# Designs tried in a protein design run: designed miniproteins, single chains, continued (3). Part 17

Each design is a single chain, and the fold is of that chain. pLDDT is the mean over its residues in the fold that is shown.

## One batch from the design tools (miniprotein)

Design m8560
Fold by ESMFold2-Fast:
Structure m8560 (fold): chain A 68 residues (1-68)
Amino acid sequence: HMSKEEELKRIGLELVEALVNGDKEKAQRYAQRLAEAGADFSEVVIKPLREKYGKEKALELLEKAAQN
């Protein structure tokens, strides 16, 4: 239960880092893993990112990732 949630959070953060680095192939693989697990991208990506980097930094990273 908890270990599965922790794994999804890790994948979410790795997805963001891959997008920030412009590695679209890795980003697609991580996104597929999250989708297969039934994870909500907003919950496992946005919430932990916001908690770690703060609201403004998290939005900047997500916007940069989405634009490219």
Scores: mean pLDDT 73

Design m8561
Fold by ESMFold2-Fast:
Structure m8561 (fold): chain A 80 residues (1-80)
Amino acid sequence: EVDEESIKGAYDYILENQDDEERLEGFVEIAKYHAETSEGALKQLKALVEYMKKHEEELSENAKKVVEELAKIVEEAEKK
């Protein structure tokens, strides 16, 4: 169910837009909505967070902040 190419695409999107606060906020908002409404999206977001943590040495401080926000979204969605 988890698509590795989609995870890499999302990771690349975050890296390419890490200096664009508006795009990153939009990504986080969309991810939160889907994770709360779709079990498949929650699984994909959880896998993305784990992928980003594995590659944290490649992440800027801004991108690491996005990882923390996404991880928090996953934790809250799993508690429902």
Scores: mean pLDDT 79

Design m8562
Fold by ESMFold2-Fast:
Structure m8562 (fold): chain A 101 residues (1-101)
Amino acid sequence: GEGVELGRRGEELGRRAERLAREGRGKEAGRLAAMAGNLAVRSVELGGDDPEARELAARAGELAIRAGLLALEVGDKEAIPPAIAGALNGAGALFLAGVAN
């Protein structure tokens, strides 16, 4: 379903964001982390009771949090708003997926 497709896309972008952050590309990493977090939230909302969508949303959310935090560590001021958005949306996706307490 659409939730599964969004979750897979979120995981892909989250992994790419983490890689870019580790390469010191904070602006690009922050933007992709924000996109991954948004896709993770939408994945769980549109996936409903689909366990595959919830699992993918959780993975995308965890990656969005990690990539967002790494992008902040790079120290690029322009990365701060999207990096924070990625981390917050990632946390929201984990909560909605039932992974966070």
Scores: mean pLDDT 86

Design m8563
Fold by ESMFold2-Fast:
Structure m8563 (fold): chain A 78 residues (1-78)
Amino acid sequence: MEAAEEAIEEMRRLGEQLLAQGVDPELAAVAAFEKGMELAQDLDDEDKRYVLEAAVEFVAEVAPSLAERAKAMAEQFL
């Protein structure tokens, strides 16, 4: 649980930092999603799912056009 929460916090922090620097929302969302996948890979299946669900939600919030693609990628990663 703590490891999954830390992964989500780090992923969101990266996305928020990129947005604050004026990076395109779609690029910021992709970078955050990739960071979420990277951090999730060494977690248990339950924690991995929790992190990936949070990553999809972040993409849906920041770049709605990519939400469907992010969901499909998360399902393939699990």
Scores: mean pLDDT 83

Design m8564
Fold by ESMFold2-Fast:
Structure m8564 (fold): chain A 95 residues (1-95)
Amino acid sequence: SKAEIIAKLEKLVGDLEQLAQAIRSGKVSPQQASQGLLQMSGQLEKLGLPDLAQKAREASKQVEEAGKKGDTDAAVKAVETLLEDVKAKIAELKA
C-alpha cells in the first residue's frame, strides 16, 4: 500500500540523516557509507521505486569517488541530495 511505502521512505529519511552525520563526524568511512547506500538501493527496488534506487546507486558512486579524494563535504552532499529526492517522493505520494 502507499501508506506502507511512505512509512518505509520516512524511515529511510532518518537513516540518510544519520548517515550524513556519521560521514561528517568520521564515525563511518566513505566505503561503509557507499555500501549502506547500495543496500538502500536494493530496498528501494523491492518497494517498486526504480528511479530512487538508481539515485541511491548514483549517490553510492559519488560517495566512493569523494572518499578516494578525501572530500568529506562532497560525500555528505551526495547523501543530502538523495535525502531531498526521498523527501520529494514522500511529498508526491502524500498528495
Scores: mean pLDDT 90

Design m8565
Fold by ESMFold2-Fast:
Parts: sequence; C-alpha cells; structure tokens
Structure m8565 (fold): chain A 120 residues (1-120)
Amino acid sequence: SKKIEEAKKLVEELKKLLKENAPVEEILEKLQEFFELVAGKEVAERIRELLEKVLSKLSEEEQKELMKKLLELAENVLKMLENGEDPKEALKEMLLQLADYLKPKNPEEAEKLEELAKEI
C-alpha cells in the first residue's frame, strides 16, 4: 500500500516533468527513483546505465520519445502493482517491453535488458 502510493506519486511527477518539457536528466533521475522503489537500487542502477548508453546515441527529439515510452511503461507497472501483481513480475514485463522497443536501433542494449529480466 505505502509503496504503491509512493510509486503513484513518482508517476504523477514524471507526467508533470514531461508536460513541462523538463531536461532528460531530471526525467531520468525520477525514473531511477521509480525503479529503485520497485526493484531495488542494484537493478535500478543497471537500467540507468543501459538507458544512458541508448540516450548517448539519440537526438534530443528521440530522447524525449524514449522518455515518453518509459513513462508509459512505468504507468503499466503501477497498474500491475495496484492489481496485486508481484513487483518482480511487473518489472520483468516492463524490461521485456522496453527491450522490444529498443531492439530495432539498440539491439545490444535490448539483449542486456532481456538478460536482466531473466536475473530478476
């Protein structure tokens, strides 16, 4: 219950940052807080490292589109948690969906996300 309320607050803060066209770095920091809450610090840091590698290859417009996709995935995780699903299963689903999204242009990072999903 308390973790779900904290996750909901982080998702609402992410929506606000995207609507206000906040810097990608601020959005990424808020996403890391969300992943730390759901999966713990180690998994969140591994996700951040993979996202930073992807972001380094993208234009500013493509970075913003990725941030929008990450918000969509975070909202889906929140819905799964509100429905009583296991946080690990919700995170696995998110990582696999993110990997599929990245696979056409970032196949190496996508493969590492799929490997991370298997470790959880």
Scores: mean pLDDT 87

Design m8566
Fold by ESMFold2-Fast:
Structure m8566 (fold): chain A 62 residues (1-62)
Amino acid sequence: MMAELRAKIDRLLALHREAMAKRGVEVSDARVQAARQALEALAARNPDQAREMVDFGIDILK
């Protein structure tokens, strides 16, 4: 996977974790890692769709 897409996935997961924490919901490290693996699998299968989805998620959470 491209380093840039990996960095965007990491940023999206960090923003999601922060958003959930602000609502009193703790997201476990295991759940974050599972979501990361799912996004990395999508990126390997369809990198353009993965980029679009990750960019959309960052825009919504930022």
Scores: mean pLDDT 79

Design m8567
Fold by ESMFold2-Fast:
Structure m8567 (fold): chain A 58 residues (1-58)
Amino acid sequence: GLKSKIREIAGARTLTPEQAIKALEELGFDPEEARRLLDATGKDTFSVSEVATIARLL
């Protein structure tokens, strides 16, 4: 599933914004749109589940 792929790419359970953008880009999502959505949260750390939720908005 998407969460497993994000975890595998990141090698971590918790991601920085840059790690989340890289994982989403490797999965074929637009890195600029991903950055915009991540920035809108105001957060500096994300769980794999949160990154997967953001991916559904892309």
Scores: mean pLDDT 82

Design m8568
Fold by ESMFold2-Fast:
Structure m8568 (fold): chain A 84 residues (1-84)
Amino acid sequence: AEPLSEEQLEKFRAVAREELATVSEEEFAKLPEVEQLVLEGARAFLAGDYEKAAEYFRKAAELVPEEGFPLALAVTAEKLAKEA
């Protein structure tokens, strides 16, 4: 999978911020494992911890290998971790 474009990454940051502000701990615990991993990855990503974000996104991608988005998030986070 290719890394996210700058436009896609900005949209992801905006959506991630909104979801992390609205999802309670109780609601988080009820989410499917893939969605929990994506939100934990998003939290790490927004904190600038790209290595941790990449790990969570990789685990999510392994659970849904037919979906390109979690893998694109993982590749994007891995790229940013190398640039830091």
Scores: mean pLDDT 83

Design m8569
Fold by ESMFold2-Fast:
Structure m8569 (fold): chain A 90 residues (1-90)
Amino acid sequence: SASVERLKEEMLEELEELIERVEPLSPEVAEKLREAREALEAGDYEAAQNALNEARELAEKENLPQEILERLLRLETDLGVLMIARGVEK
């Protein structure tokens, strides 16, 4: 559906913006976000989910700003919606 494709495009744009925002705070979290972006672009939603989960765990451990944690949670939520819409599940 057009809405699902738009959600994916919006997520990719958000990931690019978040990578730039996070890079000076945590290169390690930024690297996990790059992994998530590449996986999402390739349609590997499970790999994207794993990378986003690892990024969030690292961001929490490193005590990154709350706005970054909220943006990561939104991306995880949006990915879940995308995976359901595409029928991607174990």
Scores: mean pLDDT 86

Design m8570
Fold by ESMFold2-Fast:
Structure m8570 (fold): chain A 95 residues (1-95)
Amino acid sequence: SKDEIQKLLNEIKELAKQAIKALEDGDNDKAIELVKKMEDLGLELLDKLNAPPFIKEIIRQTADGAILAIKEGDYDLAKDLLNFMVKFLQSLVDS
């Protein structure tokens, strides 16, 4: 339902805020775990939207890119990718 989709999106947004805070606190391991949770919920959201495989691949690649950026200490890129993931999922829900 639309309400279930909106609840998932709101949870993903909250996880993104927590991941960004973890990065600001220097807790890279926590940030990576939160990004993995965002990916899992994002894929669940996309399944509820009946999104095609190429859309799911965008989310997988964005999450992988964010994790790599965190591991390499590129926190600006990591934050940009997390914000992109949220905006991308929001755009699909709104379409």
Scores: mean pLDDT 91

Design m8571
Fold by ESMFold2-Fast:
Structure m8571 (fold): chain A 63 residues (1-63)
Amino acid sequence: MIEEMAAFAYPAVLALLQRSLRISREEVEALKAAMRARFPEASDEQIEQALLRAAHRALEELE
């Protein structure tokens, strides 16, 4: 679940970071909303953990 959610978020997080090297709060909330729509049975905690994993992978890619 967390890995699938992180994989779903990864290309969006990478694209946002590549565009400005930062992600706004509005962009984070929009991505969380998209993740909730795609994974309706996921808890907010699981969504946050998946988003953090996606962000870590995206930041490593940009290094």
Scores: mean pLDDT 78

Design m8572
Fold by ESMFold2-Fast:
Structure m8572 (fold): chain A 91 residues (1-91)
Amino acid sequence: SMMEKRRELLRKVLRAVVERLKKLREEAAKTGLKPLSEEELRELLKKLLIEELKKEGVKEEEAERWAEAFINEEDELAMEIAAEIDAEIEA
């Protein structure tokens, strides 16, 4: 179904984004860099989501809409998947 394909795509994309964010946080901690502001984190998250969606063949305009919906907490499925992935990689 389209929902199953969307779930698989979101799981793949969000896993890549969460792993990239984890690496960036680890690198910042090692170098003593100041933590990103809430606005900077939102912008970074949006950028990473768009990049990973585009790698999976999603059109730029659609990727931008999906990323915006996610950062505005309007995509419940994506938020649930992100929470599951975050728990997995932190274990």
Scores: mean pLDDT 76

Design m8573
Fold by ESMFold2-Fast:
Structure m8573 (fold): chain A 76 residues (1-76)
Amino acid sequence: HMVTDDEVELALIEIEIAVTRIAVKNHPNDEKVLKEAIERLKKYLERANTIKDPELRQRAIDLIKEEIDYIKKVLE
C-alpha cells in the first residue's frame, strides 16, 4: 500500500491540530497565542479543501472546525 498525498495531508493536519491543542493548553490565558492558533487553523482549513478524496477532506474539515470552536471557548 502506497500512502497517498491525501492521506499524508490529513496526517499533517492531524499533527498540526495536536500541536496547536498543546500550545493552547499550555497558554490558556494568552489571548495572542489563542488568536494566532485560530489563524493557523483557518489556513489548514484552506489546505483541507484541496484534499481530493471527499471522505478524507470532510474528516480534515470537521477536525479543524472542532478545534477552532474549542479555542473560541477558551477565549471566553
Scores: mean pLDDT 83

Design m8574
Fold by ESMFold2-Fast:
Structure m8574 (fold): chain A 72 residues (1-72)
Amino acid sequence: SASRERVAEYIDRLLQAAEAEDVAALRETLDEMAATGDARERRQLVPVLRYIQRETRSPEIRELVAEWLAGL
């Protein structure tokens, strides 16, 4: 489904941005997901965001992810 494909694309983009420590790319991806408006799709990102929050070496990424999760 289009929903499944979008979620998979966002997961891949989030992981790539986190590994690169690219705060701007991570923020842009999260903003795009929020703007598309599907609360169920946004909830499906929770496991990957929790993974990124635990494993990231970037304090900025950790804080950004924590703020996004708190907003759910």
Scores: mean pLDDT 83

Design m8575
Fold by ESMFold2-Fast:
Structure m8575 (fold): chain A 107 residues (1-107)
Amino acid sequence: SEEIQRLLRELERAAEELKRAALETGTESGRALAELADEVVELARELAENPTTENIQKLASSAAALGVMTSSTVLESEDEELARRIREEALRTLRAVDRLMDAVKKS
């Protein structure tokens, strides 16, 4: 549907900005966060193409891991502006995941 494709584009944009900010940290947690952002996008695409309970659970699990890694990355950062950007883009990414999962469940 057009709505699912719109939500996917919003998620992809948020995840890409999160990935960029995470990699700017130069930390191991930042690299792990960037990898989780990529994983969330791939799982979201799979969910959009094949809306199963299994794919919802996979996306939800990866999103939860992204939330935990965001907290770790923020706590390790001595750059307050970069930490703020990571928090904002992570929240945007997680909200986009929730909207996509909700839209898929209603389709």
Scores: mean pLDDT 89

Design m8576
Fold by ESMFold2-Fast:
Structure m8576 (fold): chain A 61 residues (1-61)
Amino acid sequence: MDEEIKEKVLEAIKEKFPQAKDAKVYIIDGEVKVLVDYSKVTLEDVKKIVELAKKVEKELK
């Protein structure tokens, strides 16, 4: 399940935020964590990416 969540989150990020295609997704203690290159994204992009990751996680239940 963790691997499926990670892959679906990465796919969603690449589709919605191509500027963050090099982002890395981790599952730590049951929480989704996303690392992005701040030279390629704004703070608002980071916030939206985190919200997207949470939505994908909830959809997979």
Scores: mean pLDDT 75

Design m8577
Fold by ESMFold2-Fast:
Structure m8577 (fold): chain A 90 residues (1-90)
Amino acid sequence: SKIEEIEKLRDKYIEKINNAKSFEEIIAILKEYIKELRKLGVPEEIIEEFELKVKKLEEIKDKLSIEEFREKAIALVQEISDRLIEMLKE
């Protein structure tokens, strides 16, 4: 199902973020996640909102520890995944 595809993608990218060793690696993983969401046919408007959130997170990276940045990156992946799953239940 489409929900299972979104859940698998979420879990895969959260694992990648957990294993990342730098801010640059986490940012690259988030950009890869965006490309995968496009491949799944996620509406461009939702992708653009997520890209803006990623950009805002990148702008504050110098104010955060790597662990704080990681937690915020995971929260962004979780939030968009939850939103997409709820939309598919309607």
Scores: mean pLDDT 88

Design m8578
Fold by ESMFold2-Fast:
Structure m8578 (fold): chain A 93 residues (1-93)
Amino acid sequence: MEKRELGERLIREGEKVLELGKAMRELLETGAPSTSAEYKELEAKVKPILVERSEALKKEHPDLPPEVFLSKPAEELIEEGRRLIEEGERLLA
């Protein structure tokens, strides 16, 4: 199976999650609440990526509802994006 293809996909997804998380954090730092339309729009853009990851996390934590993995604060999204990039880079090594 293609480790390269998986690695490239994880890097692309990680970069997208990282950028969205940074944008969400920037909105919070400028005084926009997490209930703002701008923040919710960014959450909507990241949710499809988190849904794909939630299936893997659900296998690891079958007793937790999937929704728990979709409601990540901006700081955790930044860390998640960074981890995805690092994981993808390891697969490409």
Scores: mean pLDDT 70

Design m8579
Fold by ESMFold2-Fast:
Structure m8579 (fold): chain A 68 residues (1-68)
Amino acid sequence: MRPTPAQVLKAHLDRYLQAIKNSTDPEEKKFLLEQAEDMYKYMVKTHNLSPEDIEEVEKKLQEMKEIV
């Protein structure tokens, strides 16, 4: 079964979160956060995401912001 756009987005955000946690470079962390936010905006614009999926991805973005 094909993953939903929301599932794909969540998987990519999890990878960005791990990359940010593993990075020691503040500039790289900021760049990764910007890439994650751009992906989120693009996916919301191009796909219909449920309110629950939006809530979950916003929570992941908030976690990223706290560690940058």
Scores: mean pLDDT 80

Design m8580
Fold by ESMFold2-Fast:
Structure m8580 (fold): chain A 68 residues (1-68)
Amino acid sequence: AMAALEEGRRIMEREAERIREARDDPELLKKVVSEAASAVTAASLRMMEAGVSHEEIREVAEIVDKAL
């Protein structure tokens, strides 16, 4: 559970950084946001399978949401 939570956080931080880097390019931003949505869904499902709580998954997903 803890290892899955840490990996999920790393994925969310990476996607958040990509969104921030793409902020000045509207076309690139649209593509990066779409890719981030897929990555967030996949990471959240993996954390659920590993027994991470819904509350912790939501907190980690907020990392990407705050970058939007």
Scores: mean pLDDT 80

Design m8581
Fold by ESMFold2-Fast:
Structure m8581 (fold): chain A 55 residues (1-55)
Amino acid sequence: MTLNELSLKLLELFENKSEDSEIIEYLEKMYNHPELSDEQKKAIKLMIETIEKES
């Protein structure tokens, strides 16, 4: 899955208000993607931490 495909899947999951666990799964896949910038990694990490705070 490309970075663009992961981004589109995450957008779909957020718009559909999918399960937090599924959103975190795709956020972690995006965080580990080789094309992700350091700025984007910080944003993804913050999103994961924000969702996990609800647990």
Scores: mean pLDDT 77

Design m8582
Fold by ESMFold2-Fast:
Structure m8582 (fold): chain A 100 residues (1-100)
Amino acid sequence: SEAIEKIKEIIEKNKEALLEDLEKLSKDPNTELSEETIEALDEIMLIAEENKISKEEIIDIISEVLEVPKEIAELLLEKYLKYYDIKLGIELIKRGVEKL
């Protein structure tokens, strides 16, 4: 799949930042993800949504490319999703939730 190849390319391009954040996160679960990691995951999730790639498939790809256990890849994605939920909540409040 072209979409899967693009996701792999994004992970490989950002491998150092992703691994650094994973190491920090493994030592302290309150670690904030770097801007580089957030931007990489934003792009990955956009491609995944447009191409109907599941969360589980994304975890498998991250695990494969970063050469980390699937459970560690899942921690990264879960931390990102929590960040995204908070960010989206703040943005909706700022723009007025009632304005679609």
Scores: mean pLDDT 79

Design m8583
Fold by ESMFold2-Fast:
Structure m8583 (fold): chain A 78 residues (1-78)
Amino acid sequence: SPLTPKEQAAYEFIKEKSIETKFEGVRKSELRERFGDETDSIITSLQRKGLIEPVDDDRVVVADLAGVNDIRKAVEKI
């Protein structure tokens, strides 16, 4: 199933933050600052689609094979 525009924006943000944090992921608080009250529903949807996974109670990270490979390639160049 295709992503909504908000889910797509959240996924790209999580992917970018996963690169910046060397695959440690993004805090849910940062997602709430950007996406507000919709954050929990977006996280749930992206997790159900296998695109992200929880790292801990406060962080999520990219989980799909293509996204994981993109992040690993980016961090290996630094």
Scores: mean pLDDT 78

Design m8584
Fold by ESMFold2-Fast:
Structure m8584 (fold): chain A 98 residues (1-98)
Amino acid sequence: MTISKEGYKELIEWLAKQLGEEPPEFEEDTTKEELVELFLELGNKLVDKNSKITTREGKIEAAKQGIDLFIKLQRAMGSVDEEELKELQETLEKIENL
């Protein structure tokens, strides 16, 4: 099962807020594929931003907040398929290890 469009929109809005950017405006015809790509793009931007944090404490806090909120939102959005969870965990591991 995939995350709903609303779920991806919430994740994207949260990522934009963490980046200090205005949340993007979503059209009704926006596809899940477009939302997934935008989510990954913003996730990569957050990783890049966090890599530039000079304090270890700030870097750890940002990473924990990102992972924690993502997991909480994922669980709140409904039933999670084990295969989808594995793909999401792989993405989180890439973010955490950068």
Scores: mean pLDDT 67

Design m8585
Fold by ESMFold2-Fast:
Structure m8585 (fold): chain A 100 residues (1-100)
Amino acid sequence: MTIDELMLEAARLLIQKIKESPDKVLTEEDILEVFGEVYKRATTPEEIRALNALRDKLLQAIAKSPDKKITLEEFYQVLEEFAKEMNRPETIEKIKKLIE
């Protein structure tokens, strides 16, 4: 898989967790579960670093939340910031299509 394909797969699985959540939020456990699965598909050090960076950014957002959960909107904001930092605006446009 490419870095973009791994990011899209992680985003897809996390969006699914939000949809299946009774309160429509992501928890630390959801992040760790999804990234545990996506790491099995990473084959290069660059892919592993990108996954680590995204995971840590999401975990930081959850840690800063008063209820230790993030909404779909907050999740999307984290992904947009990450895509800008990684210079990958095309990836965020594909993620937007998954949310619709």
Scores: mean pLDDT 79

Design m8586
Fold by ESMFold2-Fast:
Structure m8586 (fold): chain A 83 residues (1-83)
Amino acid sequence: EKVRKAANLSTAAGILAVGAQLEKSEDALRTALDNVREALKYAEEAGDKESVEQVRNLARKVAEIAREMGFPEIAEEADKLAE
């Protein structure tokens, strides 16, 4: 269940991050970051290293999008999740 929750939240976060970049929406990007944070929590609780690394890769992508959009605070939070 936790692995599935992590996967579902990661998918939602990815869609939201791309949407945020297209719409130039800080709120959508912040929602994507929240979904990444929740996904990481579930992946870590499941003990699935593959899922954890997939979520961390998504966090790096959210950080990249945040920097391109001019939201360095969101980028910093996303980079911390990628560690």
Scores: mean pLDDT 82

Design m8587
Fold by ESMFold2-Fast:
Order: structure tokens, then sequence, then C-alpha cells
Structure m8587 (fold): chain A 71 residues (1-71)
């Protein structure tokens, strides 16, 4: 399902952030993950508001992973 694909994408982004060695790698992971999320959500026919909420969820998850890694 779309929900399962989005959940797996967010989880993968979190794991990649935790393994990243540089800020440049984290930035690239973020850009690629957001683009893929937006593409999947648009193809699924989600509204702009729904897509924005999912992007915010992805960004929050990545920030959380970064903080956990630095602690």
Amino acid sequence: SMEEKIEELIKKAEEEVKKAKTVEEISRIGQDSIKELEKLAKEAGLSEEEINKLVEELQRAMVRAYIEKES
C-alpha cells in the first residue's frame, strides 16, 4: 500500500542519516528522500496539504535521527 511505502521510505531515511558521516551526506539523503516521497504522494493523488504534512513528518524523523546520532 501507499502507507507502507511511505513508512518504509521514512524508516530508510532515518537509518541512512544515522549511518551518514558528513553534513553533505545528510543533506543529500534529505533531498533524495523528499523528492521520492513527493513523487509517490503525487502519483497516489494526495492533496498538496497532505503531501506537505508527510514531508514535515519525514523531516522531523530525520532531525530526530540526527540528534540521536550526535548524543
Scores: mean pLDDT 84

Design m8588
Fold by ESMFold2-Fast:
Structure m8588 (fold): chain A 66 residues (1-66)
Amino acid sequence: SIEELKEAFLETLRRLVKDMKARGYSREEILKITRFMVDSFAKRHNLSEEEKEELIERAEEIVEEV
């Protein structure tokens, strides 16, 4: 389902954010990459604007948590 795909995407993102931070990427660089990845996922899966906004919010929370 699309919900399972979104969860898998966010889990992959969490691992990637940890790796980027370990490699010395800035918060601003990580957010830019994160937003690009969410935009690409949303376009590929024809997400609604509401679904895209929800996914962006969750992705940005991951950047702040990790």
Scores: mean pLDDT 86

Design m8589
Fold by ESMFold2-Fast:
Structure m8589 (fold): chain A 83 residues (1-83)
Amino acid sequence: MTPEQERLDTLRRAMQAAQKADEQGASDDEILALLEQETADNPELLALVQSLKGKSRSVITARLVAEMIRASVAVDEAAGIRY
């Protein structure tokens, strides 16, 4: 698997877990802790999640969605698709 695809897969899995927790009434702190757990094996993504501590859930979600879009574009670029 390419590093770009692995990053996208990690972000997608973390976001999916966070969405399920949110649907069950999880707090912002619980969602952040879950995101840290899901990204623990990826130092770059873990650092990103930790940088969002103290931000509102809307800011956390917006940043992670932006990172997923960037990761998706990077996967397409690595496959030779026009950016």
Scores: mean pLDDT 78

Design m8590
Fold by ESMFold2-Fast:
Structure m8590 (fold): chain A 86 residues (1-86)
Amino acid sequence: MEKEKLKAEIDEFIKRLPEMTVEQIRLEVLHLASRVIKLLDDPELKQEVLKDAQDFLKRMRQATREEAIELAVEFAKKLKEILDKQ
């Protein structure tokens, strides 16, 4: 999958967040993170995504729906930044 297409899909995901359940947000974010990791060649960038995904999952355990949306936006923007570093 091309980097630009994945970045566009991340932007569409952010737009859809207000209409999603917490479980849908969790699954979609993990799916996007997995796709970013597969596209990355740099081991350091892969490690950064894995650390951010682990933090996201931990924070999601205690999150309200509104907090889950905020966490998902933060992580999605971070994924785009990591793609731009490659």
Scores: mean pLDDT 83

Design m8591
Fold by ESMFold2-Fast:
Formats: sequence, structure tokens, C-alpha cells
Structure m8591 (fold): chain A 72 residues (1-72)
Amino acid sequence: SAALLAQAAALEAEGDALRQQAQALITKFKEDEKKNGPPTREEVLRLVGQVLRLIGDATGKYLQAQQLRRRA
């Protein structure tokens, strides 16, 4: 149905936004490294944790969208 396809598109857009947030964190971290020198292990682990959470959330949104598209 058109309604299910619209819901799937909205979930895909939410997933894309989460991926953009993850990319922005990586970009900022690289900029900070160029300015301040090499990051600490703790700073790297914090970034990795934040990025993995955002990518995990985005993947969940994409899987929900795919399921709705299959039902459409």
C-alpha cells in the first residue's frame, strides 16, 4: 500500500540521519586529531561506542523499512 511505502521511506530517512550523525562525529574527531595530536585510547573507544550505537540504530530503522516494503 501507499501508506506502508510512505512509512518505509520515513524510516529510511531516519536511518540516513543517524548515519549522517555518525559521519559528523568521525569528521569532527579527525579534525580534533589534526589540531591536538593523536587521541587517547579512551577517546577512541568513546567514539567507536557512539558510532556503533548510531549505526546499530540506523540498521534497525532500515530493517523495519524493508519489512514494511515487503508487506506493501
Scores: mean pLDDT 89

Design m8592
Fold by ESMFold2-Fast:
Structure m8592 (fold): chain A 74 residues (1-74)
Amino acid sequence: MSEEERQKLVARAVGLTIRAVGAILEGNYEEAERDVKDLEELAKQAESMGDTELAEWIRKLAERVRKLIEEAKK
């Protein structure tokens, strides 16, 4: 994929992560879970475009956020 497309995916992943963490801190787990799903879809998009490294990085962000939700809900 192009460098511009990669930069857009990175910016979106960062934005989703920040939004999800904020939602968790406020107890808005429904929003945080939506943001995790969006991160997972973004990782699939990166992988389909041939950027396996970016896809793996985004998946790690999604896993991290998901773990925070699970810990906060328990």
Scores: mean pLDDT 85

Design m8593
Fold by ESMFold2-Fast:
Structure m8593 (fold): chain A 78 residues (1-78)
Amino acid sequence: GPLPLDEETRKKLSEEENARYDAVIDELLAEGLITPEEAQRIRDFRASSEEEWRRIMEIHRLIKEGTLTPEKVREILA
């Protein structure tokens, strides 16, 4: 491939995904949908299940953009 996925690239992608997910968590907290304690627990558990959180984060991003389709849901959750 044109860009091989090495340890540094994996760390960078993980940091970007974590930042995006933190933004979603912060939005939920700001809207009062979750408590600060719940937000902290989600952040702690996210670190132990990056694959699952990546899928959830992607769904939230697509919902926010208004581009979520049944096909994309199947791709993410499959």
Scores: mean pLDDT 63

Design m8594
Fold by ESMFold2-Fast:
Structure m8594 (fold): chain A 91 residues (1-91)
Amino acid sequence: LEEEIREAAERAVELLERAAELAKDDPEMVAMAERIKEAVKRAAEEKSVITATMALLGAIVLARYSEDPEVKRLAEEAADEIARMADLLDK
């Protein structure tokens, strides 16, 4: 279970890092991705379902704000991984 939580968090962080790199010319998008990434790391370390849920909402917002189809896709995949992490934390 702890390994599965870590794997979900690591995948979400990787997806958010790729989204930030693609959106590097948009400081607001980069800042949003970095904030979500920090929330994902904190949720995994503190085993907080609330923090994971906040990170999930952030990823959904990032996907909605993005005009770049690739950034949108990466944010949506990150949201799926964060949702999986939140489900695992609730067990």
Scores: mean pLDDT 85

